# Designed miniproteins, single chains, continued (4), part 20

Each design is a single chain, and the fold is of that chain. pLDDT is the mean over its residues in the fold that is shown.

## One batch from the design tools (miniprotein)

Design m12670
Fold by ESMFold2-Fast:
Structure m12670 (fold): chain A 74 residues (1-74)
Amino acid sequence: RAEELIEAIRRAVAELGGRVVRAEVSGNKIELVLESPAPAETVLARVEEVAREHGGEVTGHHVVGRYLLVGIEL
């Protein structure tokens, strides 16, 4: 479920000293706004791993200032 994936990502990002600032679910799509002191590539790789474990795929990402925006599709 989307909520289970979001919670798994929240835990994984917290391990990198970060947090999920915003999470939105629309059908099979999840949009996340993440903030972390870790490099964006490191955060993205961890999010991709967790998404794959839950049957999802990262479809896009953007770095905007201190935020990493990530799109996921289930």
Scores: mean pLDDT 85

Design m12671
Fold by ESMFold2-Fast:
Structure m12671 (fold): chain A 89 residues (1-89)
Amino acid sequence: SMDQLLRPDEKLLEILRAAGATGETWTRSELLQYIGLYIIDNKLLDPNDPLITHVKGTLLGELLGVDKISGRDGAFITEQLDKHATVVE
């Protein structure tokens, strides 16, 4: 469920803190929102193609293990976030 509370690992938490997040647990929807804010705040969107995000050399690129992501890679992004967060009991 997108409403499950998740606890990020240290790597994901660093990205969330850089995006201004406070607290220790968030829903998957909130995690995706903070990832979006991180992308905007660091100006990672391609200026000619807003579906492309350049993450090479960033904390997000290190977390995902890629140099760039496409707006069509939503399933990949959620899968990687799930690998870096645990369900709160």
Scores: mean pLDDT 84

Design m12672
Fold by ESMFold2-Fast:
Structure m12672 (fold): chain A 67 residues (1-67)
Amino acid sequence: SEEEDKKIGEGLYQAAVGASRNAREAGGDPKKAAEQAIENIKKTYGDKLSPEALELAIEGARKGGEE
């Protein structure tokens, strides 16, 4: 289960990075996109993922928005 949570977290990491990067490329606000992605991840998976997987996903969104 923890290994499954890690896999989900890795997927969310990649999705969050992509979403934030795409927002910047489209001329949107990458900081807002990253913030929204982080909130969405917390609301959707906060109680479903391990703390480690959740942290990984949040870090992904942060990196994408700040790249």
Scores: mean pLDDT 74

Design m12673
Fold by ESMFold2-Fast:
Structure m12673 (fold): chain A 87 residues (1-87)
Amino acid sequence: MVDDVEVQLTLLIITLVEAKRAAEKGDFESAIKAVDFAIKQAESLPVDTSKAIEALKKAREAMKAGNTEEAVKYLDEAIGELSRLAD
């Protein structure tokens, strides 16, 4: 069970790293899609992902506003929170 959750957290982190790359290139459509997927997956996990989800929602709003700097900042925050849970 713990290993399965750690695998899912690792896959979410990979998804968010790709979302960050898309956002840095101004591809907000792909980045938003990846973040929406990540929020849905994080909400389904049997661990407290609330801080990561909050950061992802802030990243999504920054991307909707076209703000790459804020989007990347909040994606880094979400990746950090998920990485702490995967350890």
Scores: mean pLDDT 83

Design m12674
Fold by ESMFold2-Fast:
Structure m12674 (fold): chain A 83 residues (1-83)
Amino acid sequence: AELAAYRAKIREFQARESLTPAEIAEAIRALVRGLRILAAQNPERRAEIEAKFPPLLRETLAQLEREGGPQEVIDAVREALAE
């Protein structure tokens, strides 16, 4: 459920109607930071988050690259994957 909601929010952030690419990139960084805090506070759920979140980020990166998404957003996802 939480990962499905995350995927839905990423697609909403990719819509250029209300957010700049810089704001979308910041939102992605904030979401990644929030998930790290959640994993640290909930060690029992850490393994599930670590197993599911990087594949979701890789899928998001591949989609952004296929669609020619904004470079700032692509960079934010790449930064999240590098950590």
Scores: mean pLDDT 70

Design m12675
Fold by ESMFold2-Fast:
Structure m12675 (fold): chain A 72 residues (1-72)
Amino acid sequence: DAEAAAARVRARVEEIAALAETDVEKALEAARALEEELLALAKTASAETREAMRRAAAETLRAHRAALEAAL
């Protein structure tokens, strides 16, 4: 369902963020893999599921960006 898809996106973004602390190259590769998965899923997902995934990704990325900006 839409909530399950959103939860999966949040978990993957958090995993990538954690990976970036130790291996930026692997984090970038994981991010590309997630992008490919999201593009493939978007082709078959309902509008509700797509919106839930987009919101989850945006919220999680915004939190990480704010933390990075605070760290300078």
Scores: mean pLDDT 73

Design m12676
Fold by ESMFold2-Fast:
Structure m12676 (fold): chain A 120 residues (1-120)
Amino acid sequence: SSMERQKAIRATAAAIRSIGIEIDVLRYLFRQGYSVEEILERIEPRLTPEQLERFRKMLEAAEEQYKKAPSNISLSREELEEMREELEEDIEVLRESEASESELMVAEIALALVELALEL
């Protein structure tokens, strides 16, 4: 139905935004001089063991990509707060979609990462 199509589109958009935010915040933290080990140690209390395993793989891939193509990305507190609000809304959308369990985990990891960045 038209409503099912709209729900699928919103869930897909939420999932894409979550991945984009995670990448942008990781690139920002690398630019600030944080190592993979430092990020892992700081984020561990915010994640479940399953989320931490998934995040570790993403973090290693993001570091390799950053080394090949360094980014001068800068994020203000206001931009991080807007990212947090967007992720909180997107998580609600994803929780109402049974097909988005995997995408929900990515969004929850991205939210933890944004919250970590706000405390640094």
Scores: mean pLDDT 84

Design m12677
Fold by ESMFold2-Fast:
Structure m12677 (fold): chain A 81 residues (1-81)
Amino acid sequence: SMRERILEEMKKLDERRLRLFKELLEEGLRFLDRLEENPDASLAELIVTALLSGRPLSTPLEEQREHLELELEVIEELLKE
């Protein structure tokens, strides 16, 4: 599953890197909120959200959000443990 693949990659990161990635994902979700309000506003922000989601640049914003949220859920669970 996609969650399992994300979990395997995230397990390789130490707590400091997990916290940094969490901060980057939260920033990516804020960029995505802005892009959803105005999808033509910034190609640079779209590139950042695509990179953080690990998806192609052509990926729909809704799918990018789902990937960012899934990555964030996995990191939150790992930091809780």
Scores: mean pLDDT 75

Design m12678
Fold by ESMFold2-Fast:
Structure m12678 (fold): chain A 91 residues (1-91)
Amino acid sequence: MSPEELEKELRAASSYLHAVVLVVIAKKKNIPLTEEEAERAIKALEEAARNAVDEDTLEAIKEVAEELAELAEKSGLEEQAERARKLAEEI
């Protein structure tokens, strides 16, 4: 693995973890997402998907995108919920 390949994988993992942590905390604490939080999580998952190299990683990103869509919808963030759903469908 080259330093460039490692950096790309670490970037994907970091973006994915950001979205996972947000979703887990929001669900566990029953806290509605703000528009800014949802927007950051969507962008993080989009970056993770762009840098993902294998099907298992893509499937994990898809699952988190689906959970984010449900949380965004529950929080009244219809636009962000739709974007998260489309991201999950495109993966």
Scores: mean pLDDT 79

Design m12679
Fold by ESMFold2-Fast:
Structure m12679 (fold): chain A 83 residues (1-83)
Amino acid sequence: MEKELQERIDRIVADQAARAVAEGRVDKAALETGEEVERLYKEYAKENGVEISERKLVQRYTAAALRTIGEVLDRELAARRAA
């Protein structure tokens, strides 16, 4: 189900974003996250007989990755300003 896939993606994005921000490697984490998310969407499409356009695939994982990375960065910036 699409919701189950999105929850799985959110978990992967959150884990990778948190790790990358701690190490100062956000750009690399975004790339690696995108590749993993793309694989999950392709598997979902094959299993459910759904054809997902490359544009929709990019839009979905980019939005999820940017949102999660943005949230992690906002927390890190707030922590640095409060220190």
Scores: mean pLDDT 62

Design m12680
Fold by ESMFold2-Fast:
Structure m12680 (fold): chain A 69 residues (1-69)
Amino acid sequence: SASERAALGALAVREAREALAELDTYSKEQLQEQLAKAKRALDLAREMGFDEAVPVLEEVIARLEARLA
């Protein structure tokens, strides 16, 4: 249902924010692993129409890429 999908999107947003809080504790290898996972999650969100999760995942990816730069 749309309500169930919205709840899953909200959970993904919350988990992404919690992961961002731990970014400073990640090694370079862990940052690379998280970046790969975030990019896959973004592709899946776009395929499934989780429009609310897309901008948050893009922010997570940008933040991870900034840490790896």
Scores: mean pLDDT 77

Design m12681
Fold by ESMFold2-Fast:
Structure m12681 (fold): chain A 60 residues (1-60)
Amino acid sequence: MEELFKEVENIIKNEKDPKEQNEKFLELYNKAKAEDPELAEELEEHYRELVARENREKVA
């Protein structure tokens, strides 16, 4: 897995507050977008899937 994808997963694992988690992801996303916009979009899709999984856990 790319280094950036690992950082996204670490943000989700280490930051359980949704607001803080989203802010940390946005910082990473903006850095990635400046270098490679296509990769940044893939990171956003990955992040959204992980957030959806976490939210499913919180609903129960």
Scores: mean pLDDT 74

Design m12682
Fold by ESMFold2-Fast:
Structure m12682 (fold): chain A 86 residues (1-86)
Amino acid sequence: SISVRLVSRERLGDKIKVVFEVVQENLQRPVIYELRGESGATVASKLVEHAERSVIEGEFPGSEKKIGLFLRDVATGEERLLAELE
């Protein structure tokens, strides 16, 4: 199973800094966590090879309307949306 928590969302001048915590209890294959804006910009990526608690953070332009946290399977390229901020 997987759980996601928004740790913080802060406005830093012209930017928005976002921090998520992801806890994965079982991991059968490597995955990548990606923070992406609605504009399509990926601002952070983290490779995870084992079941662990992971923190992923990134800074977005203050104009970004939606921010998504995605999980991508390394072997298949399949993506799943884990969390979304508006």
Scores: mean pLDDT 82

Design m12683
Fold by ESMFold2-Fast:
Structure m12683 (fold): chain A 96 residues (1-96)
Amino acid sequence: MSKSEKLKKLAEFVKETGDRIVKLAEAGKTWEAQELATDLARYVRDSLLELGLPKEQRERILKLLGEFANAAVNGDPEKAREATQRLVKELEELAK
């Protein structure tokens, strides 16, 4: 699988998992949302390291990932949704 294909699959996984986290937070399942967000954050970080992205691109994605994790921990579904959308968009742009 090419780097581009791996990034596209990562973006798809982030979108699907992010949607699940938002739904859990909206349902008041804050602990389950935080657990899933933590797992997603670790998976994305490890995937970026494996892909060997340039430092500037990696730092940009990690900043968005931090914003996403913070929104999920604070139980803010709207901010979590916005952060998920920004993260997906950046991963899709990197895949071009």
Scores: mean pLDDT 80

Design m12684
Fold by ESMFold2-Fast:
Structure m12684 (fold): chain A 88 residues (1-88)
Amino acid sequence: DAVEKEVKALLDESLALLRQAESVPDPAARQALIDQGRALLRRALELIGGKLQKGIHELPLFKDLPQEVIDGLKAFADELIRELKKLA
């Protein structure tokens, strides 16, 4: 499924950006990478939400990720959605 492949790519890129941010000593540059990671994660969540609204109960992408990563992404996604709601 093209959507599932796109979601996996967005999640992988988001995680790569967040890991890259850990090695960046400049606070402004680090924040820019975090913001980019958050934007990609938001796009992944929007695509997942759209797929779930179509009555899809199984998403193969979740089966390929470690449970700790899935739980962390869900927690981070919930926090990200709350923070994004504060942005006009």
Scores: mean pLDDT 65

Design m12685
Fold by ESMFold2-Fast:
Structure m12685 (fold): chain A 60 residues (1-60)
Amino acid sequence: SGAEELERLAREGGLGEAGAAAARGLAELKGTSAGAEALAKGMEALGKEDIAAKARELAK
């Protein structure tokens, strides 16, 4: 599911288990697209452009 994919990307981005759980929860509450946009912006701010790009693909 999109929520599981977002959780996985948050872990790859180095946000840890708490960050992964937060990303999944956001996707479940607001939808995968909104959660993916938020994750992409956060990863971009951290200089993790590759993870940000993967999150943007998920938002499509």
Scores: mean pLDDT 80

Design m12686
Fold by ESMFold2-Fast:
Structure m12686 (fold): chain A 87 residues (1-87)
Amino acid sequence: MKAVTEAIGLTLRGIGHLLDEDIEGALKDAKELLELSKKYKDIDTAKLALKIAEQAKKLAIKKGDKKSAKQAEKLIKEAKELIKELE
């Protein structure tokens, strides 16, 4: 129950950061979602982390932020591996 509420809060925060074009904030939220997914073995939380990281990568590429794009790619890979592990 607490884990679901925390995942929703982190997801909404990540979406907010993406809307504000705060790529670093969005990536931090995606990373926290991945850690939450690992702790609770929750595939849906891992999928939310993946979605935020993918949008952050797209935005980073659009802005020419190569460092954030690389960080997003690392999170995308980790999220995909975790989703496969939890299936």
Scores: mean pLDDT 84

Design m12687
Fold by ESMFold2-Fast:
Structure m12687 (fold): chain A 79 residues (1-79)
Amino acid sequence: EKEKKEALKTLAERLLEAVKDNPEISQILKDGIENNKPYEGIKKAMELLDKNNIEVTTEPLSKEERDKIIKAIREYEKK
C-alpha cells in the first residue's frame, strides 16, 4: 500500500546517503528509486553490504538502521 511504499522510498534515500562512497551499491539504490522499485533496491544493497562489508568502502550503516530497513522490507512483503 501507499504508506509502506513511501516508507521504503524514504529508507532507500537514507541508505543511498549512507553508501555514497560505494558507486556500485549507490547505483543499485538509485536504479530502484528511479524505477519505482525501492524495495528491490534496498534488498540488493543490503545483501551487498552484508556479504561484502569487509571488501567495500561503503560507509557502514549502524545495526539499528539496518534492522529498521530489514523490518520495513519484511512489512512491505506482507499482505
Scores: mean pLDDT 65

Design m12688
Fold by ESMFold2-Fast:
Structure m12688 (fold): chain A 66 residues (1-66)
Amino acid sequence: MEAERQRQAEEEFVRALEEVLKDAEEGKLDPSREIPVDIGPLMSPEVGERVRELGERIAKLIEQQK
C-alpha cells in the first residue's frame, strides 16, 4: 500500500479515536460501540503506539464511568 494512503488512513483513525475520547469524556459514548484497540498490526509501529495510548485513555474513561 502506498505510504501516503497509509499515513492518511492512520491519521483518520487517530482522529476518530480522539472523537471517541471526547465523547467518553462528555459521557456521550455509545456503550454498544466497541473501539477496536487491536488494529496495531495494520499500522506503523509509531502510529500503532499512538493509537494504543488513545485506546487506553478511552478504556480508562469507560471503566471510571462504570
Scores: mean pLDDT 66

Design m12689
Fold by ESMFold2-Fast:
Structure m12689 (fold): chain A 68 residues (1-68)
Amino acid sequence: SAEDKKKEIQEELAKIEKELAKITQDVMNYLKAHPKLSNEERVALLREIQEKMVPLSLKLAELHKQLG
């Protein structure tokens, strides 16, 4: 049914939001543990975050589009 499809999309959205929250928390914990990161290390960290978050953000946008 349409309601079942909506529920499946909402469950997938919740999973992606949880993954994004975990990435944010892991980054904050890493920065707290490493207060004196070099500029090169900061750039590498930002690149790693971007590579993980961009696919999730695109999937999130597609799922929102499917909900209307």
Scores: mean pLDDT 85

Design m12690
Fold by ESMFold2-Fast:
Structure m12690 (fold): chain A 74 residues (1-74)
Amino acid sequence: MMSEEEKRLEAEVKAALHALYDAIDARAPLEQVEAIARRLRELIARLGEATGDEKAVATALAQLDALMAEARRQ
């Protein structure tokens, strides 16, 4: 069963992903987008350590890489 900390980290990862999408959609400065992405990578790493779910980590990192590629091509 997932701990309360694992649930909290999942919620924080989802919130950071939404913030990243919003920043990209708003055409925010690349520095701001990169700062959000850095925070998200830290949260994904912590979630991976807490859960041991390598597939969830890989999926989240692939999504982040795709979003950052899109932001950099704007």
Scores: mean pLDDT 79

Design m12691
Fold by ESMFold2-Fast:
Structure m12691 (fold): chain A 107 residues (1-107)
Amino acid sequence: MKYVVGAASARTEDFYYGAAAVADENGNILAEDVVRVPKEEFAGLTDDQALGYVAGLAAARALKKANVKPEDIVSAGPESFARADTLEEARQRAVELAKKLAKEGPV
């Protein structure tokens, strides 16, 4: 059985947010996760590095919730990640991206 992950990240003045959703091959969402990290914990990193980290952390947590093995994941590359301006937008984009990747496969 094959699974896909969609993840998104957002930046505010005080926090970086990561959101992720795991879908099966039919586009059913199996798990979601969200992480929030204070910007001060990433002092010395670029925004791109911090946003990538929180998106990846949310994805890893969502995959653990779904009990998905790495070999069962279709793709977790750049096509699995989106940027957003708010936590709620990041959650919505993560779910939309997971459903899109489940239907279309990696681009």
Scores: mean pLDDT 78

Design m12692
Fold by ESMFold2-Fast:
Structure m12692 (fold): chain A 80 residues (1-80)
Amino acid sequence: EMELRLENLKEISELFIESLKKAKEEGVPKEELQKQVEDVIKKMEEYLKKEAEKFKNKEFTEKAQEIIDETKKKMKEILE
């Protein structure tokens, strides 16, 4: 169950990264892309907080945070 939640989080992360790349290619302004990144990261952090309380598992919390941090890094790299 926890492993499935982590895989779902990774898949969602990949979809957001792909959407951001596409929006950049379509000429969406950097300011708007930055706002989208902030909104996505905020939602992912809220998701982590709720799931962490539910599972009370340190391994899950650590791995989920790593996924969020990696997503944040990749999104910032796309924005340059």
Scores: mean pLDDT 78

Design m12693
Fold by ESMFold2-Fast:
Structure m12693 (fold): chain A 86 residues (1-86)
Amino acid sequence: MEKEILEQIEKESAEILAYLKGASPAERQALAAALRQRAAQTPNPEIRQLLLQAADAIEAGDYEKATEYLKKATLLGYELQLERAK
């Protein structure tokens, strides 16, 4: 289970990076806004901070850094879900 989740997150991270590099400036700004809105709805402070950092990185044009923050947020989200599920 955990290995499959890690492989899926790594694949999704690569796809997000490719998308960000190919996206229009308007699409990137919309994604940054969506991440900030998601952060505001996120109860976990570490995940919230990672989403805000990802949005900042997108606006700065650092798509590799944005993808790393999103990967960390997704990993932490899965870890918290697994801990609650026994």
Scores: mean pLDDT 81

Design m12694
Fold by ESMFold2-Fast:
Structure m12694 (fold): chain A 60 residues (1-60)
Amino acid sequence: ISRAQAEELGKKYGLSASQVLGAYRLSQQLPDDVTLQYIVRDLGLSREDAEALLAELRAL
């Protein structure tokens, strides 16, 4: 994932590029349920937005 892609996703979900890059790294290392829990609890997204973000990260 490029920094520009992380910045665009960050704008869409109200996150910094660094937060998006962190979520992407976790998605490569951890199961989807654990990654979703991180996005909801630590990044403060709703479950719906967290699932949408994870799907977009998987499509990259």
Scores: mean pLDDT 84

Design m12695
Fold by ESMFold2-Fast:
Structure m12695 (fold): chain A 100 residues (1-100)
Amino acid sequence: SSEDLAKLREIRKLLGEAYELGKEAARTGDESKVREGIKVLEEAARLAEELGLEETAKLLRDTVRQAEKLLKQGNIKDAATTIQLGALQGAELVEERIRE
């Protein structure tokens, strides 16, 4: 539906935002950008769950859990890299659904 397509595009936009936040956090060591990236990925996961995109939602939830674990350990660079990789993989899954 047009509403589902709009939500897919919103997930894609959020994943792009999470990727850029993770990239900047990896460059600067800015913990606040890791926390922002986690929140953006949580919102993307919520929208994926609403659309029944089980594989995408699981990937994003697993990414959030791993990034939170690394952040709690003070591993900002690894947390940032985890956000980038999860956002990129999630974007690939969402783009496949948009192109259908």
Scores: mean pLDDT 91

Design m12696
Fold by ESMFold2-Fast:
Structure m12696 (fold): chain A 95 residues (1-95)
Amino acid sequence: SAEEKEVEQFFEELKEVNRLLEENPEAFTKEQFQQIAEETLRFLKRHKETIIEHLKKHPEYIEVLREFVRLMEEKGVLSPELKALVDEIIEEAEK
């Protein structure tokens, strides 16, 4: 479906963000990180169930999501809402 393609593209983009930050911790400004965190939160809210099903089929992307959250926390841009939603998604995907 179109939504499944959007979710697949989302994880590829997240994987690229993680890669860029691994190569250069200063690749993004704090304002850019805040924007990425906000866009991620909105996407996770809109596509929650499709993301859970995608992670059940592709459990390797759970690590991508965990790494992204860790990087956002290190940069001080991880909101409690984003953390709680990611934790819920991973818990449901690992069932």
Scores: mean pLDDT 86

Design m12697
Fold by ESMFold2-Fast:
Structure m12697 (fold): chain A 78 residues (1-78)
Amino acid sequence: SREVQLRLELGEALLEVVLARDKEKALKVARLADEETKQFLIDAFRDDPALVAELKKIEPANGSPEELLEALGVEVKP
C-alpha cells in the first residue's frame, strides 16, 4: 500500500540523516514524527549528548509520513 511504501521511504531517509549526522534534520523530524522515531534518533545520536538533550525536550506532533519526507527534502510522488 502507499502507507507501507511511504513508511519504508521514511525509514531510508532517517538512516541517511543518521549516516550524514545531520543534527538540523534530526531535530526537524523529531518535532513532526512520533515517539518511536524520536527514540530511534535519540539512540542513533547517543554520542551527541547536547543533541540528545534537545531531542528529549521535543513533543512529537505525530505528523504524516508525507510531511516527514518533505521535511527531509525528499520529493513525495503523488
Scores: mean pLDDT 80

Design m12698
Fold by ESMFold2-Fast:
Structure m12698 (fold): chain A 83 residues (1-83)
Amino acid sequence: SMKQERLDRAREAAERDLAGLLERFADNPEIQRKVEEFRERFERRLEELRSQELSEEELNERLLELIGEAVELGREVAELAAE
């Protein structure tokens, strides 16, 4: 349950941030595609984590990896927006 609550909170936070990017860059099809591809991959990763038997430490490490991937998306979006 604690694991599910943490994963649900991570998903909600990510969906909020991704929705913001989609709204901000509504007229940029390349950014729209990047954000949509990331959302699909992120949701798949969360479902994988939900099905795995993980310690608290392992869950924290996996969530930090997902945060790192989200930061990288932000960088890619910034680079595309600067073109």
Scores: mean pLDDT 81

Design m12699
Fold by ESMFold2-Fast:
Order: structure tokens, then sequence, then C-alpha cells
Structure m12699 (fold): chain A 100 residues (1-100)
């Protein structure tokens, strides 16, 4: 459908580039905007990692996840699909865990 693995990979490459630039600025001087950008990039990466962990948990016990988070089957399927695409872009080993 609309989001390909390539688009997710490009997104992560941009996050890595932004992190590198922010760290380069901070190595030369203290810059509040660079620090905020770095924090934002780190938060985005943690959100993706959490999403992948959530998808793996749902694979282990689908019914418990549906009940705990009050999700529909369709909502859970959408979240797992997105997590799989992120994993394929960033961590192929985690993508294999999600696919099996």
Amino acid sequence: MANSVEQYREGFERLEELERRAREVLAEREDPEARELLAGVEAARKAVEKGIEFALKAKEDREAVLKEYKLTEEELEDLVEKALRYAEATDPEKAEELRK
C-alpha cells in the first residue's frame, strides 16, 4: 500500500543524518536548538523500538494485547504491519522475528 520499506529506510537515514549534524554542532558549541533536535530524534527512535517490541508482544499473546490496550483486531493488524515495515528498514533480524 502507501508506505514502502524504502520510504521507512529513507526516513531513518534522515534521522541518522540529523542526529549526526546535531552532535557535530554540540561538539563545537552548546546550542539549545541542536540539543532539542537531538532529543527529538532520540525520542523518535525510541518510539519505533517500542513499536517493534509491542508487535513482538502481540505475536506472543495476541488476545492479551487486544484486551490490555482495548484494540480491535484491525487496529492491532495495522500497528503490527507498520512495526514490521520499520523493522525491515532498520533491523532485518527483528523483521524476521515478526514474520515467523
Scores: mean pLDDT 75

Design m12700
Fold by ESMFold2-Fast:
Structure m12700 (fold): chain A 93 residues (1-93)
Amino acid sequence: LEDLAILGIDKLIEFVKEAEKQGLIDKEVAKKILELLEEAKEAIKKGDFESAIKHLEEAKKTVEEAEKEGKIDKWVADELLSGIDSLIDLIRS
């Protein structure tokens, strides 16, 4: 479970970095999402799944707020929200 969750977070981190490189996400938004994903990854490594879920929920909220402000492409936002929800479900299973 931990290895799959970490792999999933790493894939989201790579996706955010590529989206930023393509200009599909604001740099400040990308930085905040990346920080939250790294914090979730560290929480998983410590076995603190409740904290990991909190960081993922904060990342989800950051994506939703950025979409409302026009700071993230709709497709990128939809992919990130779907990926984060899948990770939360995986950790809760």
Scores: mean pLDDT 87

Design m12701
Fold by ESMFold2-Fast:
Parts: sequence; C-alpha cells; structure tokens
Structure m12701 (fold): chain A 87 residues (1-87)
Amino acid sequence: MSERLKRSRELAREIVDKLEESMIKSALEILKEKGIKYEEIVELIKNEDWEGLIKLMDEIIEKEKGKDPMLVIASSFLKAEAERKLK
C-alpha cells in the first residue's frame, strides 16, 4: 500500500509541475502573440531580473486593465511567478 501511495504522490507532483510549466508557456505565448515587449520580457527572465519583470508586468497590467483581459491574466501570472522567485 505505501509504495502505491508514494508512486501516486510522485506522479501527482510531476503532473502539477508540468501544468505550472504549461501555464508559464501559455502566458509567454499570449504576450508574444500580442507583441507586448516580448523581447524585453525574455531578456529580464534570461538575466533573472525578477524585480524588473515585476515592474514591466505592472506597467502592462495598468495599461491593459479594462482593455485586454488575456494580457492582464498573462501578465499577472508572470508577475506572481517573478514574486515567487524573489521570495
């Protein structure tokens, strides 16, 4: 019984990790398709400039709130991920 539970928990964690990765990829794809400072976002992520990424996401959210809900959602998700990296 305990081995089946351990395997089930490991599989569940792997699925959750893959879902988080998929959500991050989806958020980046939305920003890329909309042409909103995608190159700047990629550069900030590459340099691990999480504070810079948070500031840029805040700019996009403020500009796009009430105009494009998908951009607000995508930017909010990337901001939350950047905040998580900073702790």
Scores: mean pLDDT 73

Design m12702
Fold by ESMFold2-Fast:
Structure m12702 (fold): chain A 63 residues (1-63)
Amino acid sequence: LSRIAREVGLYAQNVLGLERVTPQEIVEIGLKLGYSEDQARALARLAEERFGPEVTPEQLQSL
């Protein structure tokens, strides 16, 4: 999970310029980066459980 979390967080921050990322956006970015749906959904659930329904890119990178 650490690799996908870092790559999704960096993409959200540096490509999309997002200050907050939703679980749905985490899944879509993960799929766009070539991760499986299961991996992307697992990251989205872990992020929501730890940080709530909106997370910062920095919080994603800390997973």
Scores: mean pLDDT 84

Design m12703
Fold by ESMFold2-Fast:
Structure m12703 (fold): chain A 70 residues (1-70)
Amino acid sequence: DLEELTESEDVEVRLEALKELVKREPEDLERLEALAEKAVKKFPESEELRELLLEISVRVLERAVKRAIP
């Protein structure tokens, strides 16, 4: 289960699972951001997880701005 792997105790497994989930479910940005935030909180020293969270957060913000400001 890919979602279960996004909560893995292994930083590499968690990173790969999140990257795969982003590819499979790119429209579910709020859920992806929440999962990435959990991963960064668990592994704050992982630059790759922090970069992934930033990328997802930017996409969430862009979508919100585009919908809120015509």
Scores: mean pLDDT 78

Design m12704
Fold by ESMFold2-Fast:
Structure m12704 (fold): chain A 84 residues (1-84)
Amino acid sequence: MELEERVLELARRAAELAKEFAETGDEKVYEELLRLEEELREAVKRLAEEAGEEAAREVAERALTLLREQLAPVAEKLEARLAS
């Protein structure tokens, strides 16, 4: 399904940008991350509307698993960048 593929693609792209932000602290990269978060949220919402809540939940869980696995090596750096 096109929308499912879009959700997973957005998650992969968000993981790559989050790694870059963890390394650089670049504000432009952070702004792109926030934009991708909005796009990902809307894509999951549309998937729920078109394919049902269970299908959307499964895809969202896959996206979260991908994000956690990809971000684990840089989690401490990313948290340090986001810390107040």
Scores: mean pLDDT 79

